# Ledger of designs, part 79: designed miniproteins, single chains

Each design is a single chain, and the fold is of that chain. pLDDT is the mean over its residues in the fold that is shown.

## One batch from the design tools (miniprotein)

Design m2739
Fold by ESMFold2-Fast:
Order: structure tokens, then sequence, then C-alpha cells
Structure m2739 (fold): chain A 88 residues (1-88)
């Protein structure tokens, strides 16, 4: 169905966006604390959205959702570590 194709395309786009955001954060160690906190809030919101999406996702695409979720959790951890470093 077109909905399954659209979901797959959205998951691929989201995965690429997460990888690009991770690279940007890794390459920019001097990002302001306020920017990192705003990013963390947005990423946590996206994680909740992905968890809800997984409940509506066909079994054939659940592994792709899980892969995106794992990459998002890794990015959240990176941002949390950067915030902690700046608060020291």
Amino acid sequence: SSEIEELKDKLETLEKDIEEARKYIEENPDLPLEVLRAALEALRGTLLMIDELRKKTPASLQSEVDKVREKLEELIKLVEERIEEKEK
C-alpha cells in the first residue's frame, strides 16, 4: 500500500537526518548549552513518536523502526554527554 511505502521512505529520511545531526554535533564541540538542551528535548519527543509509530507498524517493517530508534537513542546519549561536559 502507499502508506507502507510512505512509512518506509519516512524511516529512511529520519535515519539519514539522525546520522547527519550526530555528525554535526560530533564536529561542533562548542555548541551552546541552550542549543544542546533544545536538541535533547526535540530528540526525546521524536523517540516518543517513534514508540507510538512502532505500535501501528506492520511486522515486516518493525526491524527498520527498531534500527531508527537505536540510532536515535545513541544520538540522545551523545547530546546528554555533551551537556554534562559543559556543566562541569
Scores: mean pLDDT 85

Design m2740
Fold by ESMFold2-Fast:
Structure m2740 (fold): chain A 80 residues (1-80)
Amino acid sequence: SEAELEEAIEKVAEIVKKVALELGASEEQAEAIAETVKETLKSLKSVEQLKKAIQALADGFKKLGFDEYAKELEEILKKL
C-alpha cells in the first residue's frame, strides 16, 4: 500500500541519518542528507525503482563497512 511505501521510505531516511552521523556529519547536516534521500525516494515512479534504490544504498553501506545498517535496509526490502 502507499502507507507501507511511505513507512519504508521514512525508515530508510532514518538509517541514512544514522550513517551520516557515524561519518561525522552534524545533526543539521545529517537531517538535510536524510531529507534529500527521502524526497528522492518519494519521487521514484515505481515500487521496482524504489527497491533498486534501497538495494543500491544497502550495497553502498556495505562498501563503507556499515554492514548492520545495510542489513536493516535489506529487512525493509523484504517487507516491500
Scores: mean pLDDT 87

Design m2741
Fold by ESMFold2-Fast:
Structure m2741 (fold): chain A 91 residues (1-91)
Amino acid sequence: MRYVLYGKVLGEPIKELEAENEEEAIEIAEKEFGISREQARKAIEKMEEEGAKAAVYNAGSDTIKTFKDKKEALEYLEKYAGARTLVIVRE
C-alpha cells in the first residue's frame, strides 16, 4: 500500500512526501517530520483498523485522529499549522 505524508513543523511550509510502503512512511515521519516511529506506526494502524483514508498525528496534543476523506485531514493540518502535525494518507 502506498502512502502520502503531509507534515508541518513550527514556522516551516507544509512538506509533501510519497512512501511506497508502511516502513518507508514510518521512516519519512521520523527523519523528515521528527515524529517517532512508534507514533507514526500507531497512526497507520488506527487508520487501517478504522478503514479511514487518512490519519493525523498532532505532537502538540499527542493525539491521533482519523478521517474518511483526505480533504478533511488536510483542512485539520491547516488549522494546526503552528504545531508539529503529520498527516498520513493511504492510496
Scores: mean pLDDT 79

Design m2742
Fold by ESMFold2-Fast:
Structure m2742 (fold): chain A 96 residues (1-96)
Amino acid sequence: KEKAKELIEEALELLLEAADRLEAAGEVDLANAVRLLVALARLFLKKGKLEEALETAERAVELLRRAAAEGRATPEAAELAERAGELLEEARELLE
């Protein structure tokens, strides 16, 4: 569904903003890992593979949640990751 694709794209923008905040905080490796997952998810979207794009974006959210639990994510990056997770949950419901 077109709506699911839009929600995934919005979540990916939030994840890129989270990566920018992490880079500014000195967490360059974590920021680059998030950016790589976003790039992979965008590639799946371009190929029409919405489920693979969703799963890849969910992996980026999980990575950020784990980093936040370890004290490695800024509060702003953690908030952006949670907002992205909410959009991805809505997208998953639309694909079912």
Scores: mean pLDDT 87

Design m2743
Fold by ESMFold2-Fast:
Structure m2743 (fold): chain A 85 residues (1-85)
Amino acid sequence: MSELLLELQKALLEAIKSIEDTKKQIEALSYIVTAVFSASEIKDEKKLEELVEKAKEIAKLEDPEKRFEGVKELADEAVKLAEED
């Protein structure tokens, strides 16, 4: 579990790597904190593995705007999954 949470965090940090706007970078970091914290409440390891896979896919997107939106959407999904457990 802890290793999957670390992988999730690393993938999300990679996704925001090229964001040059300071305010947008702070907002993205807030989404990452939300995603990782919510993911820590997910009891189903399979669901957590799926989030890690999605985060890695987001990090591979070429468009920084799509990566930012993907990180936000992943945070929302992590919150929803945590509430279901």
Scores: mean pLDDT 81

Design m2744
Fold by ESMFold2-Fast:
Structure m2744 (fold): chain A 80 residues (1-80)
Amino acid sequence: SVIEELEKLLEEIEKEKDKEKVFELGRKMLELALSNASFEQIPEIKKLAEILFESEELSLEEMKEVIRKVVEELKKLLEK
């Protein structure tokens, strides 16, 4: 299940202390979401990708907060 894979990646992000690694894992989550998205879900996932990319300049904890919100939105989109 894509939802289970997203939750596993979020658990990895929560344990990670390296900001660059957290960002890499966040990008992997978006790639996973895009691979499992319907055509009509792609624009919303792209908006979430922009939010993640903008978080690269934030602190580690702020980036994790952004990723948690992105995961919640991805789950809502993919639970159809």
Scores: mean pLDDT 83

Design m2745
Fold by ESMFold2-Fast:
Structure m2745 (fold): chain A 103 residues (1-103)
Amino acid sequence: VEELLRRLEEAVRRYMSPKAAEKVEEAVRLLKEGLETGDYEKVAEGAGLARVMAAELKEEGYGEAGEALARAFGAIAKAIVDEKYLPEAEEEVREAIELLEEL
């Protein structure tokens, strides 16, 4: 999952505005901390922040990309708790990056 978070951060920094990227990086930070410490409350907080982020990104013109990012973060959160969801997380991350590349 750490590699998936790294790929999302890299794509966001490359294709989105600095303001939009800042919002995404906060969600990534919480998910990374949850992964490193085993703190599932931080994982849930990161996934929750991703939904708020998607709404804010829609107002900035990143509606589809923001929704795809929120789905990817939700899938990553599930994969952190249970590795059986890793293939789902990989698919959602790929879809999010493809949408970002079209910006």
Scores: mean pLDDT 78

Design m2746
Fold by ESMFold2-Fast:
Structure m2746 (fold): chain A 59 residues (1-59)
Amino acid sequence: AIKDLMVKQGLGYYEGDQLRLKGVFNGSTTSKANEFAESLVASGKSVVEANEEVVKKFG
């Protein structure tokens, strides 16, 4: 759900079975960034706002 939404909005892409977020992320950071972004969207933030917060915290 959230992963597909991020890809649709151009904030990420699939590499095989893994979601890669645009920005400065490694494998471990990408996993934590996805959890954080999902939490922000669940709390009512847009996918764009969630990505901006992910970049601030993990970028």
Scores: mean pLDDT 64

Design m2747
Fold by ESMFold2-Fast:
Structure m2747 (fold): chain A 76 residues (1-76)
Amino acid sequence: MKEESRKIVEEDAKWLEENRDELIDRYVAEAKKSKSAEASVLSGLDLLIIGYELDGGSAEDIQLFQDFKAEVEARL
C-alpha cells in the first residue's frame, strides 16, 4: 500500500544518512573499476531513485538519494 511503501523509503533514507560517507566510498570504488562498472553504478542509482518515486517517497527523501548520486558522480 502507498503508506507502507512510503515508510520503507523513509527507513532507507534514514539508513543512507547514517551510512552516507561509507556508502559514497563504496559506490565510488566500484564505479572506478571500469567504464562498464561506472555505467552500471550510475544506472542502478537512477533506477533506485525512480523506484522510490513510484513508491511515493517524499520530495525530501528522494532529494537525499539524488544528492547521493550527484556526490558519487562528482568523485568520478
Scores: mean pLDDT 81

Design m2748
Fold by ESMFold2-Fast:
Structure m2748 (fold): chain A 80 residues (1-80)
Amino acid sequence: MSPRELLDRARAGQPVTLTLDREQFRELMLEMLDRHGQSPEAREAVRSLADHLRSVEVTIGPDDELDITRYEHDDVGEVR
């Protein structure tokens, strides 16, 4: 599954809800930044955010809307 395919499906008017791991979420956020402009600071923020997530459930809407419905932090050492 590629981040581009997810965003393209959402833009076709089909909202997509998916559970992503840390790497998939990072790739999706970087693709979003690439489409909407980006800076080194924004890329670092995305990397930092992704590094603290074990999994995240996102809903992607038709206007490249990204809604984080659930996320798990790698904060308390709990295994999921």
Scores: mean pLDDT 67

Design m2749
Fold by ESMFold2-Fast:
Structure m2749 (fold): chain A 71 residues (1-71)
Amino acid sequence: MGEELVEETRRAGREAVEAIRRGDEEAVREQQERMTELVKQAASDPETLARVKEALRETLEEARRVVEELA
C-alpha cells in the first residue's frame, strides 16, 4: 500500500530536478505541490511517511546540487 506513494514521490522528485535543469519555474511549483500532497497522504502511516521523507531528502539534496552547478 505505501510503496506506490514512495514511488510516486521519487517520480515527482525526479521531475522537479529536471524542471530545475530546464529553468521551468512553473513545473517546479507543480511538483512541489504534488510532493506536499503525497506527504499528506502518507501521514496516516508512520512507516510510509518515513520512507516518503527519505525520498524527499534525497530529492532536495540532488536539487540543491543542480542549482549550485547552474549558478
Scores: mean pLDDT 80

Design m2750
Fold by ESMFold2-Fast:
Structure m2750 (fold): chain A 74 residues (1-74)
Amino acid sequence: EPLPVLSPEQFQQTKADVLAVLDREIAAHAHDPEVVALLEEARGAVEAATSAQQLVDVLNGYLERHQAIQDRRD
C-alpha cells in the first residue's frame, strides 16, 4: 500500500499532527521513564523525517519497540 505523495505543506502539517500526538503520549506516560524515553526518541526521529515513508517507518519502529516492552512486562 504505497503512501500518497504529499505536498511540502501537507507533509509539514502531517508531521506537526504526529508530533502533537507524541507530546500528548509523553505527558500521559510521564510516570513510565522507559516508555517516555522511547516516545522522546520517536519524536526526535519524526522531527528529522523528510518523507512520508520515513514517518511511517519511525512509527512502525516505535510500535514494535513498545510491544516488546509490554511483552517483557507481561
Scores: mean pLDDT 80

Design m2751
Fold by ESMFold2-Fast:
Structure m2751 (fold): chain A 88 residues (1-88)
Amino acid sequence: ERKKVLEEVIELLRKAAELEESDPEKAKELVKKAFELLKKAFPELYEQLQELLKRLAELAANKDYAGGRELIANAPEEVKEFWKELVA
């Protein structure tokens, strides 16, 4: 049930985003669990997302939010679909 695993990863990441301000340690735990699950079920997607997240963090540190949006727009289709579901 690979689709259900992907849905679970997205739910964990959404919950982490909601908790980031109120409970940053719990948010980190959920992110870690989500990426461990993603790595096990979709290792190629995981590698692509890890590289994109690293670059997004660098852009965010420089307050380059437009560059971050452009980076996602130019990502592989499966990564864009994952991101679209995550932010919907």
Scores: mean pLDDT 76

Design m2752
Fold by ESMFold2-Fast:
Structure m2752 (fold): chain A 66 residues (1-66)
Amino acid sequence: SMGRARAAEVLVRGTNEAIDYAQAGDEEKARQVLEDALKEARRLGMPDDGVQRVRDNMQREIDKTL
């Protein structure tokens, strides 16, 4: 489905950018980029439980990377 594919693309790009910022030590930008990607994925039809699971997993990975 188009919405599912677009949400996946947004999350792949957003999570990669968030990790890149975390590796650079920019915690604020890493979290902002993650939240922007999650907001867009939700707008594209990602269920709330899926959004929360990605948020929890990625916040943990950002924290480990910092």
Scores: mean pLDDT 83

Design m2753
Fold by ESMFold2-Fast:
Structure m2753 (fold): chain A 110 residues (1-110)
Amino acid sequence: NLQEIINSLKKQKEKELEFELDVLDAFARIAEVMSEKGETEALRILLKIARRYLDLADEAEKMGFKEIAQRAYTRAARLLSRALGLPDPPEEVTREQVEELIKQLEDKLA
């Protein structure tokens, strides 16, 4: 029936978002290592990854996947905080806190 199709599509989308989150985590680790080695371009890559986490979180929230959205915000905030030399953020992070950290890194790179 139609409801079974909708449920199947939602489950597929949830798996896609979790997979994308794992891929972003892998890229974030590589970019962090490159940044620690003094590669200036790595900071711009970190900023792009952080923006992608934010986009993923937005998509997850639209679909009601609140846990995936929260994990994406938290991972973006940690990535940005470390790049800025700030202490690690709390486990529960808002969208607005991530956007503020993005702005701080953009201002530093301008």
Scores: mean pLDDT 85

Design m2754
Fold by ESMFold2-Fast:
Structure m2754 (fold): chain A 86 residues (1-86)
Amino acid sequence: SLDEFAKELEESAKEALEHLKDARKENNSIDKEMELYEEIAELLLEFAKKKPDENEVEELKKIFLELSETGDLEKAVKELKELLKK
């Protein structure tokens, strides 16, 4: 159901946020990175609150995976914004 998908997205978003906070503490993030982390946090929470379809859920999971592996915050922001426009 869409409600289950929304809950999974919210859980994934919260997990990603905690992971990003840990990475920030370990890597002594610069001001630009802190701003991007905050923007990503807002975008992830906003998306998690929506009732996305199954395809949107899979796209979001892919974005989370790439972000956790690369730390490319700018790309994550761009991809999340594109996903939200769909």
Scores: mean pLDDT 72

Design m2755
Fold by ESMFold2-Fast:
Structure m2755 (fold): chain A 60 residues (1-60)
Amino acid sequence: GLEEAARGGAAFLATGSGAALAAGGQAMVDKVNEGDEEARALIEEGGGARALSRLARRLG
């Protein structure tokens, strides 16, 4: 779920930026709550690390 996505992203982005991880996690939650199928699919497809990595690329 969303918590697992945040933790997976933390393990991947911990060497980079905690702020980026927090922002990515929050944006993902907001999109899923809005019914965004893409955000939901990203979480399910690759787990937290992949979902947050992709989101971080969009925001960076």
Scores: mean pLDDT 56

Design m2756
Fold by ESMFold2-Fast:
Structure m2756 (fold): chain A 80 residues (1-80)
Amino acid sequence: SSEVERLKEALLSKKDIFEEKDGKITVKSDVDGYEALEEMVEIAKKEKVSKEAIKEFVENYLDIDDKEKVLEYILKKLEE
């Protein structure tokens, strides 16, 4: 998906928070998980990424614990 690639690119531009490992985006070990989630929400809103693209991204391209809760949080914040 072009939206997933755009989201991935935008997240990776925040080199102090996100990095790419084995084709997946991960949060740097010295970064607070909540700060990383807030940054993901902000970037998704700015880039106007669809809910479907966000689901695809979290499921296939994000290396994070509790993916279901992460997805729920992001989708809820996008509706606010």
Scores: mean pLDDT 83

Design m2757
Fold by ESMFold2-Fast:
Formats: structure tokens, C-alpha cells, sequence
Structure m2757 (fold): chain A 92 residues (1-92)
């Protein structure tokens, strides 16, 4: 499912962050954004909330690890896309 594919990319990003591999973390986060944009219509409001919670955990981890701004920017991009989708799904 779209939710499972996006969650897998976030789990891969988390692993990359823990390994200090900032380039891979950014790559996986950008893949998550791409998957979200491609499968936007397949996601429920509950799915969006679940992804937002996981992404908040990744943001907290990235800050704790003093990740470079590129990682934080990639997280913010995905947070922004999820926020827009949440508003669209909530107002329908």
C-alpha cells in the first residue's frame, strides 16, 4: 500500500540518521515526498496523521543528532506536504 511504502522510506531515513549518513537520509525523505505526491488520493486522514507522528519522531531524532540543515529541510518539506493533504482531507 502507499502508506506502507512511505513508512518504509521513513524507517530507512531513521536508520540513515542513526548511522550519520545524511545524504541517504535526505534521499529517503525525498523519495517519501515523491511517493506522497504520486499516491495522494490513496491516503486517508488517519494515514496522514500516522505519517505526521512518525515524521515528528524523525525531526526530534535529527535535532538530537545535530543533523545538517539539508536533513531538517527535507523533513520540513514532507511535513508541509502532509499538512496540506490533511487540510484537504479534513474539509471534504
Amino acid sequence: SALEEIKEKLEEAEKALKEGDWKKAVEYLKEAVRLLREHREELSLDDVVELQEKLKELEELAKKLNAPKEVLEAILELQTELGVLELELAVR
Scores: mean pLDDT 88

Design m2758
Fold by ESMFold2-Fast:
Structure m2758 (fold): chain A 92 residues (1-92)
Amino acid sequence: PTPSAQQLLQQGQQYYNQGDYRQAVTLYRQSIQLSRDDPLLRGRGNRNLGLAAQTINPRLAAISYLSSSGSYRRAGNLQLADSLVQQAQRLT
């Protein structure tokens, strides 16, 4: 049985909570690949990827926040989309 995008997102969150940001990044990337057609799940995955990547790869974090912003904008959450752009701008 192959893990779902939601299960990979949950596993990534567990590693993030343990301070294992590199493993969290790996699992979030896998979750995002499986959620290409789900804007909300893809948005959550990219936002979590941004949070995990902030201290180890700020460029990846910024790109992930911008990708999350695009996903939430498509889902109609303009306030969160704009907030994510501001988070990305602070890293670059």
Scores: mean pLDDT 86

Design m2759
Fold by ESMFold2-Fast:
Structure m2759 (fold): chain A 101 residues (1-101)
Amino acid sequence: NPALLERLKRAVPPASEEDLERMKRAVENFVAYVKKNNLTVEQIEDMLRSLVEAGEANGDDYGLAVQAVALGISVEEVRNLHDEEERERLIREVAEIIYNA
């Protein structure tokens, strides 16, 4: 899926192949889970929102990377994201990309 891969590349810094591969596997496992269970876009949005909340609760660089992956944006864009409406828009965009994968 090229659209999801481009979002993943934006979210995860290219500095580490091991971290990128870990995040890629997590995304691939999530897409596989979505397809196997015939999840709706709304259910995917709820799962992505939960992942963002878990990343926020973690509060470290790993938590920021988790939020970046869930939102399909860079870690620096996550740090500058203060608008809940924009966050919800990004969750919807990523959910649609996953659903159509």
Scores: mean pLDDT 79

Design m2760
Fold by ESMFold2-Fast:
Structure m2760 (fold): chain A 96 residues (1-96)
Amino acid sequence: SVIERLLEEPEELIKKGEELYKQGLELYESGTSLEEAIKKLEEAIRKYEEASRLYQLIIDLVAGKDEETVEYLRKKIEEAEEKIKEAQEKIEEIKA
């Protein structure tokens, strides 16, 4: 479907964000480069923010036409926002 095609980019962005978040955590746990750990977490946040923006654009496209898709996408935005919060909290922990 058109919606399935539109979901490809934000889903790939979430995946890339999760990979960057994992890399940031591994760098933090190893203690070898705190600056690089922060950089990876900031990159993860940017990927999640872009994915959230794209999900919102899809909601705007289907609002009033497909409530099941709107509910699904709102959940995806909430999940992305929680991932952003987790990465932000981890950056603050590293800086402390």
Scores: mean pLDDT 89

Design m2761
Fold by ESMFold2-Fast:
Structure m2761 (fold): chain A 85 residues (1-85)
Amino acid sequence: MKKLKEEIEKKAKEVIEDHEEVIKLAKENSMSQDVVDEAQRIIEQAKKVKEEAIKLLEQGDIKKAKELVEKFEKELEEYKKRYFP
């Protein structure tokens, strides 16, 4: 439990920080609002997935927590391949 919770928190923090940096760079370089909006959407999704997965772990639903995190990671990997090759 503790290790999985720490992994979820670490992953969410990294995703949030990465995309906050993208928003900062996009604003500093007057990039398209679409870049900012997409990064904000991913930050919001990361926060929601983190909260829901941790809640599931605390309820003993380890399998559901893992499935939720895995689905999010897969969606993130597709996004990163598109914008951060």
Scores: mean pLDDT 78

Design m2762
Fold by ESMFold2-Fast:
Structure m2762 (fold): chain A 87 residues (1-87)
Amino acid sequence: SKKEKLEKFVQKLMLELIDEADKLLEKAKKEGMSQEKLQEASEKVQKKLEELEKKLQEMIDNEESEEKIKELVEKAKEEIKKIFEEV
C-alpha cells in the first residue's frame, strides 16, 4: 500500500538523519565544545527530531508525496546543523 511504502521511506530518512545528528554531536565534542553546550545542543536536536516525527506521521496518514516528505526532512536537517553553529 502507499501508506506502507511511505512508512518505510520515512524510517530510512529518519535513521539517516539520526545518524547525521549523532555524528555532528561527536564532531562538536572532539572540537572542544563544552559539556554544557553539548547538552544544550543534544536537547535541541531531540526536540527537533520529536517535532519532525509528529509531522511525518501526519504526512503518512494523509498519504503525502515522497517529495514533500523529503523536503520536510531536508529542512529539519538544516535546522539541526544550525543548532551546532549557534550553541
Scores: mean pLDDT 85

Design m2763
Fold by ESMFold2-Fast:
Structure m2763 (fold): chain A 79 residues (1-79)
Amino acid sequence: SEARRRAVEHLRKAAEAVKKSIGEFTKHLQEALRAAREVGPRDAALVAVEAGHAISYIKKGDVEKAVEELRRAADRVAA
């Protein structure tokens, strides 16, 4: 679906942005959550949980783990 494609695209863009711009990261993460809600409650819950993990890693200074979580979320939504 178009919503699924948008969720995947924004998760990938959030992963790219986490090392470069927190504002771009936040924007793309919010767009991914919005698109995932259009896909359905399961995808919405998945993206919300992975977003929480990514934010937790950023707060701990582990930006590489945050990128891995976002990429994994994108792959899982794309499946």
Scores: mean pLDDT 87

Design m2764
Fold by ESMFold2-Fast:
Structure m2764 (fold): chain A 79 residues (1-79)
Amino acid sequence: AVTTETSAPRELAAGEEIRVTVTNTAPVPEHVVALLVNAATGEVLAGDSAVLPAGGSATLTFTAPESGTYQVRVTRQLL
């Protein structure tokens, strides 16, 4: 199954960081894709991905290229 979660919108200045910590609570490995999205336009500005073992976690960090309102969209797929 594939699940998608989107963070609450945040106003960021240019050069500000947003961090998302993802934890795999499933008993199997999980593929995680995180995207930085402009909340007003829906434009994808950056992406990062990780494969997390069962019980694993990762922190993904994005930097705002310009001042604006941003969201992080996390898509998860159990492997």
Scores: mean pLDDT 82

Design m2765
Fold by ESMFold2-Fast:
Structure m2765 (fold): chain A 100 residues (1-100)
Amino acid sequence: SEEIKRLHELMRELRERVLARMRTEEERAVAEMLFTGVESPLVRSLSPEERAAALERVRAILREEVDRLKARPDISDEERAALDDFLQMVDGELERVRNE
C-alpha cells in the first residue's frame, strides 16, 4: 500500500540520518542493529557498559532526528506514531542493557 511505502521511506531516511552522525564503528554497529535487528560480531563483543554508552549516544542522535522528521508539516499521524514506537523500542533496549 502507499501508506506502507511512505512508512518504509520514512524509516529509511531516519536510518540514513542517524548513521551519518555516528562517530565510531561501535556506535554505527549498534545503530544498524536497532534498524535491522541484526546483531553483528562487533556488537556481541561489547561489554554491557560499552553497549550502554553506544546506545545512549545513538538514542540522543535518534531523538534529535525523530524530532526533525516530526516537525515536517506533511507528516501523517501514522508516521509520527511509527517514529515514536521506534524511539520507545530503543529506550526499552537501553533500559534492558542498563539492568544487566
Scores: mean pLDDT 87

Design m2766
Fold by ESMFold2-Fast:
Structure m2766 (fold): chain A 111 residues (1-111)
Amino acid sequence: MERAAELAGEAGRKAARAAMAGKGEEAARAGEEAGRAAQAAAEGDEEAAREGIERARRAGKGEAAEEAEEAGRAALEAARAGGESPEGRLEAGIAAGMAGIAGGAAKAAAR
């Protein structure tokens, strides 16, 4: 349970660092896509989660793209955990929410 939350927290911290480097818009967009990928993972849709990772990579540039890829990877790990139990899917949903909040915070910090 804590692993999915920990990975989402790490993605959020990286998004915040990218925002401080003047990449707030890209970091926020990447975080939003990563959040969508985590949500798809929570629903057990590994294909949608994989597509979300690809979108996150395309939305980001340079360092923001790296943060997006890591957030997407966390969503995919949550999907695999969710496939074993309904509780794992709930954890993936929580991780998605935290990733989205982190992306929004990064965007706000850049302004």
Scores: mean pLDDT 55

Design m2767
Fold by ESMFold2-Fast:
Structure m2767 (fold): chain A 70 residues (1-70)
Amino acid sequence: MTRTLTGTAAKPVAEGSTVVLRDEQGNVVGTAKTDASGNFTLTGLPPGFYTYEVRDSNGNVVDTGGFGLP
């Protein structure tokens, strides 16, 4: 089965920031851009544990987190 991940950055981030999602093995499984509210959406993900990082236009990591998909 696949899942859709819809999230909001835990810290305020600029619109158009890059979200990088990694699986438990550290492989990049998706990227997205944040909207004006800090929301992002990634689709087609299998169940598992994921980590994300949000990078601004200068490549600085401005937010990080983890998501468990059942």
Scores: mean pLDDT 72

Design m2768
Fold by ESMFold2-Fast:
Structure m2768 (fold): chain A 87 residues (1-87)
Amino acid sequence: SMLQQLQQQADQLRQQYQALQFAADSSAGVAKLAEGMAKTLERINPEAGKKMKEVAEKSKKQYEELKKQAEEARAQYEKTEAQVKAL
C-alpha cells in the first residue's frame, strides 16, 4: 500500500539521517583532538604540529559537509513522516 511504501521510505531516511549525524559528530571529535595536539606539538615538533593543524582543518571541512547532508536528510525524513501522518 501507499502507506507501507511511505513508512518504509521514512524508516530509510531516518537511518540515513542518524548515520550522517554520527559521522558528523565523529569528524567534529577528530577535529577537536587534532587541534589540541597541534597546539601541544607546535612547541616540541613544529612540522608535526603543522600536519595536525592540516588534519584539524580537513576534519572541520568534513564535519560541515556531513552536517549539511544530515540536515538535508532530516528535512526529507520530517517531510515524509508528515505525509505518513496525513494519511
Scores: mean pLDDT 88

Design m2769
Fold by ESMFold2-Fast:
Structure m2769 (fold): chain A 78 residues (1-78)
Amino acid sequence: SLKEEALKNLTPEQRAYLEERVRRDIKALRDYLKKHPNLSKEEAEGLLETARVAKRRAVSPELQKEIDELIEEIKKQL
């Protein structure tokens, strides 16, 4: 996972690559939640870790907001 200090020094190409990757991770998380509306605590904790890793790579405020909304949705299952 990239730290905040690393994210602010990325090139436009590196930012675009990370945004694409993060968007794929967000889609995968949303698809999992749609297929599994009743998460166990263990499943919810695993998804929270995945979402937090994606957030560390999210270079845009839009992506960070989408991940924060997913984190809050997952937390409702804990």
Scores: mean pLDDT 79

Design m2770
Fold by ESMFold2-Fast:
Structure m2770 (fold): chain A 89 residues (1-89)
Amino acid sequence: MKLPTELVEVLETGGRYTILARADGVEPGNIVVASVDLPDEWIQEVRVVRLPSGSALVSFVTKAEAGDAVRARIAEAPVKVTLEQLPRE
């Protein structure tokens, strides 16, 4: 099930982009899956943090080597992040 996902911020540091997003309404015991509308080969790290409040925070960090490509993509259109929750069984 898709969660309403809010893009919080996009930061650039040393050719790396950090994309922060948030979703609310995560049910206890569900798995959270995060995706971004960038090529997987540009992504260095993905971190998802679940809060006791039922919120999930996600950060995508891009590779420094992809910095020019990420910059061009962001200039063309806003980045979209999707969070989904899946039941375990």
Scores: mean pLDDT 82

Design m2771
Fold by ESMFold2-Fast:
Parts: C-alpha cells; sequence; structure tokens
Structure m2771 (fold): chain A 72 residues (1-72)
C-alpha cells in the first residue's frame, strides 16, 4: 500500500506539472502576442522568454496567437 501511494503521488506530480506547463504556455503566448500588438515586441523576444521559462513553442504558434487576437 505504501509503495502504491508513492507511485500515485509521483504520477499526480507529473500530471500537475503538465497542466501547469499548458497553462503557462497559454499565458505566455497570450501576453507575448499582446506585447507584440501593443508595444511592438519582436516575436524573437517572445521565443527567448519562452525558452528561459522552459516552455517549448514555435514562431508559428506565436504568429497564430497574434493573428487570433488581431482578428478581434
Amino acid sequence: EKELLELVRELEEKWAKEKDLEKQKEWLLYVGALAHLLLGMPVSTILEQARKAGIETTKEEVSEKIAELKAL
């Protein structure tokens, strides 16, 4: 039983980390896209901030988020 509880805790920690990464990525893309549209922040700067935060993203994902917000 104790070993099973340890395995469940480890799995829950991995799931929580993955959820946080998805939320963190969405937030970073949203804020970055707004900074690009409102302040002229380069896409390359947004990508560098994502890299420093350990978030994996692409120029295409950033550009897509910018296009979504611009279409409003």
Scores: mean pLDDT 76

Design m2772
Fold by ESMFold2-Fast:
Structure m2772 (fold): chain A 87 residues (1-87)
Amino acid sequence: RAEALELRRRVLELGVPLVLAALERAREEGLPEEVALRELAARLRAEAAALREKVATEELSPEEREELLREAEVREAVAAEILAGLA
């Protein structure tokens, strides 16, 4: 399905550079990599929650709602994959 493939592509496009940047920052600042990754996952989940709250509370067009929900799903998926990798 095209939508599922696009979601997976967006998860990789967003997730890979953010994870690499978080790991680089952890090394530069002398932080444990796990701490930096958990912080990234928490931030992505907070951003996703804010997008879902916007959809729930604001009068949006169907197209705007779908785009914001998709953006929230991508962030949630990246956060879930980060946390699964740390377990």
Scores: mean pLDDT 82

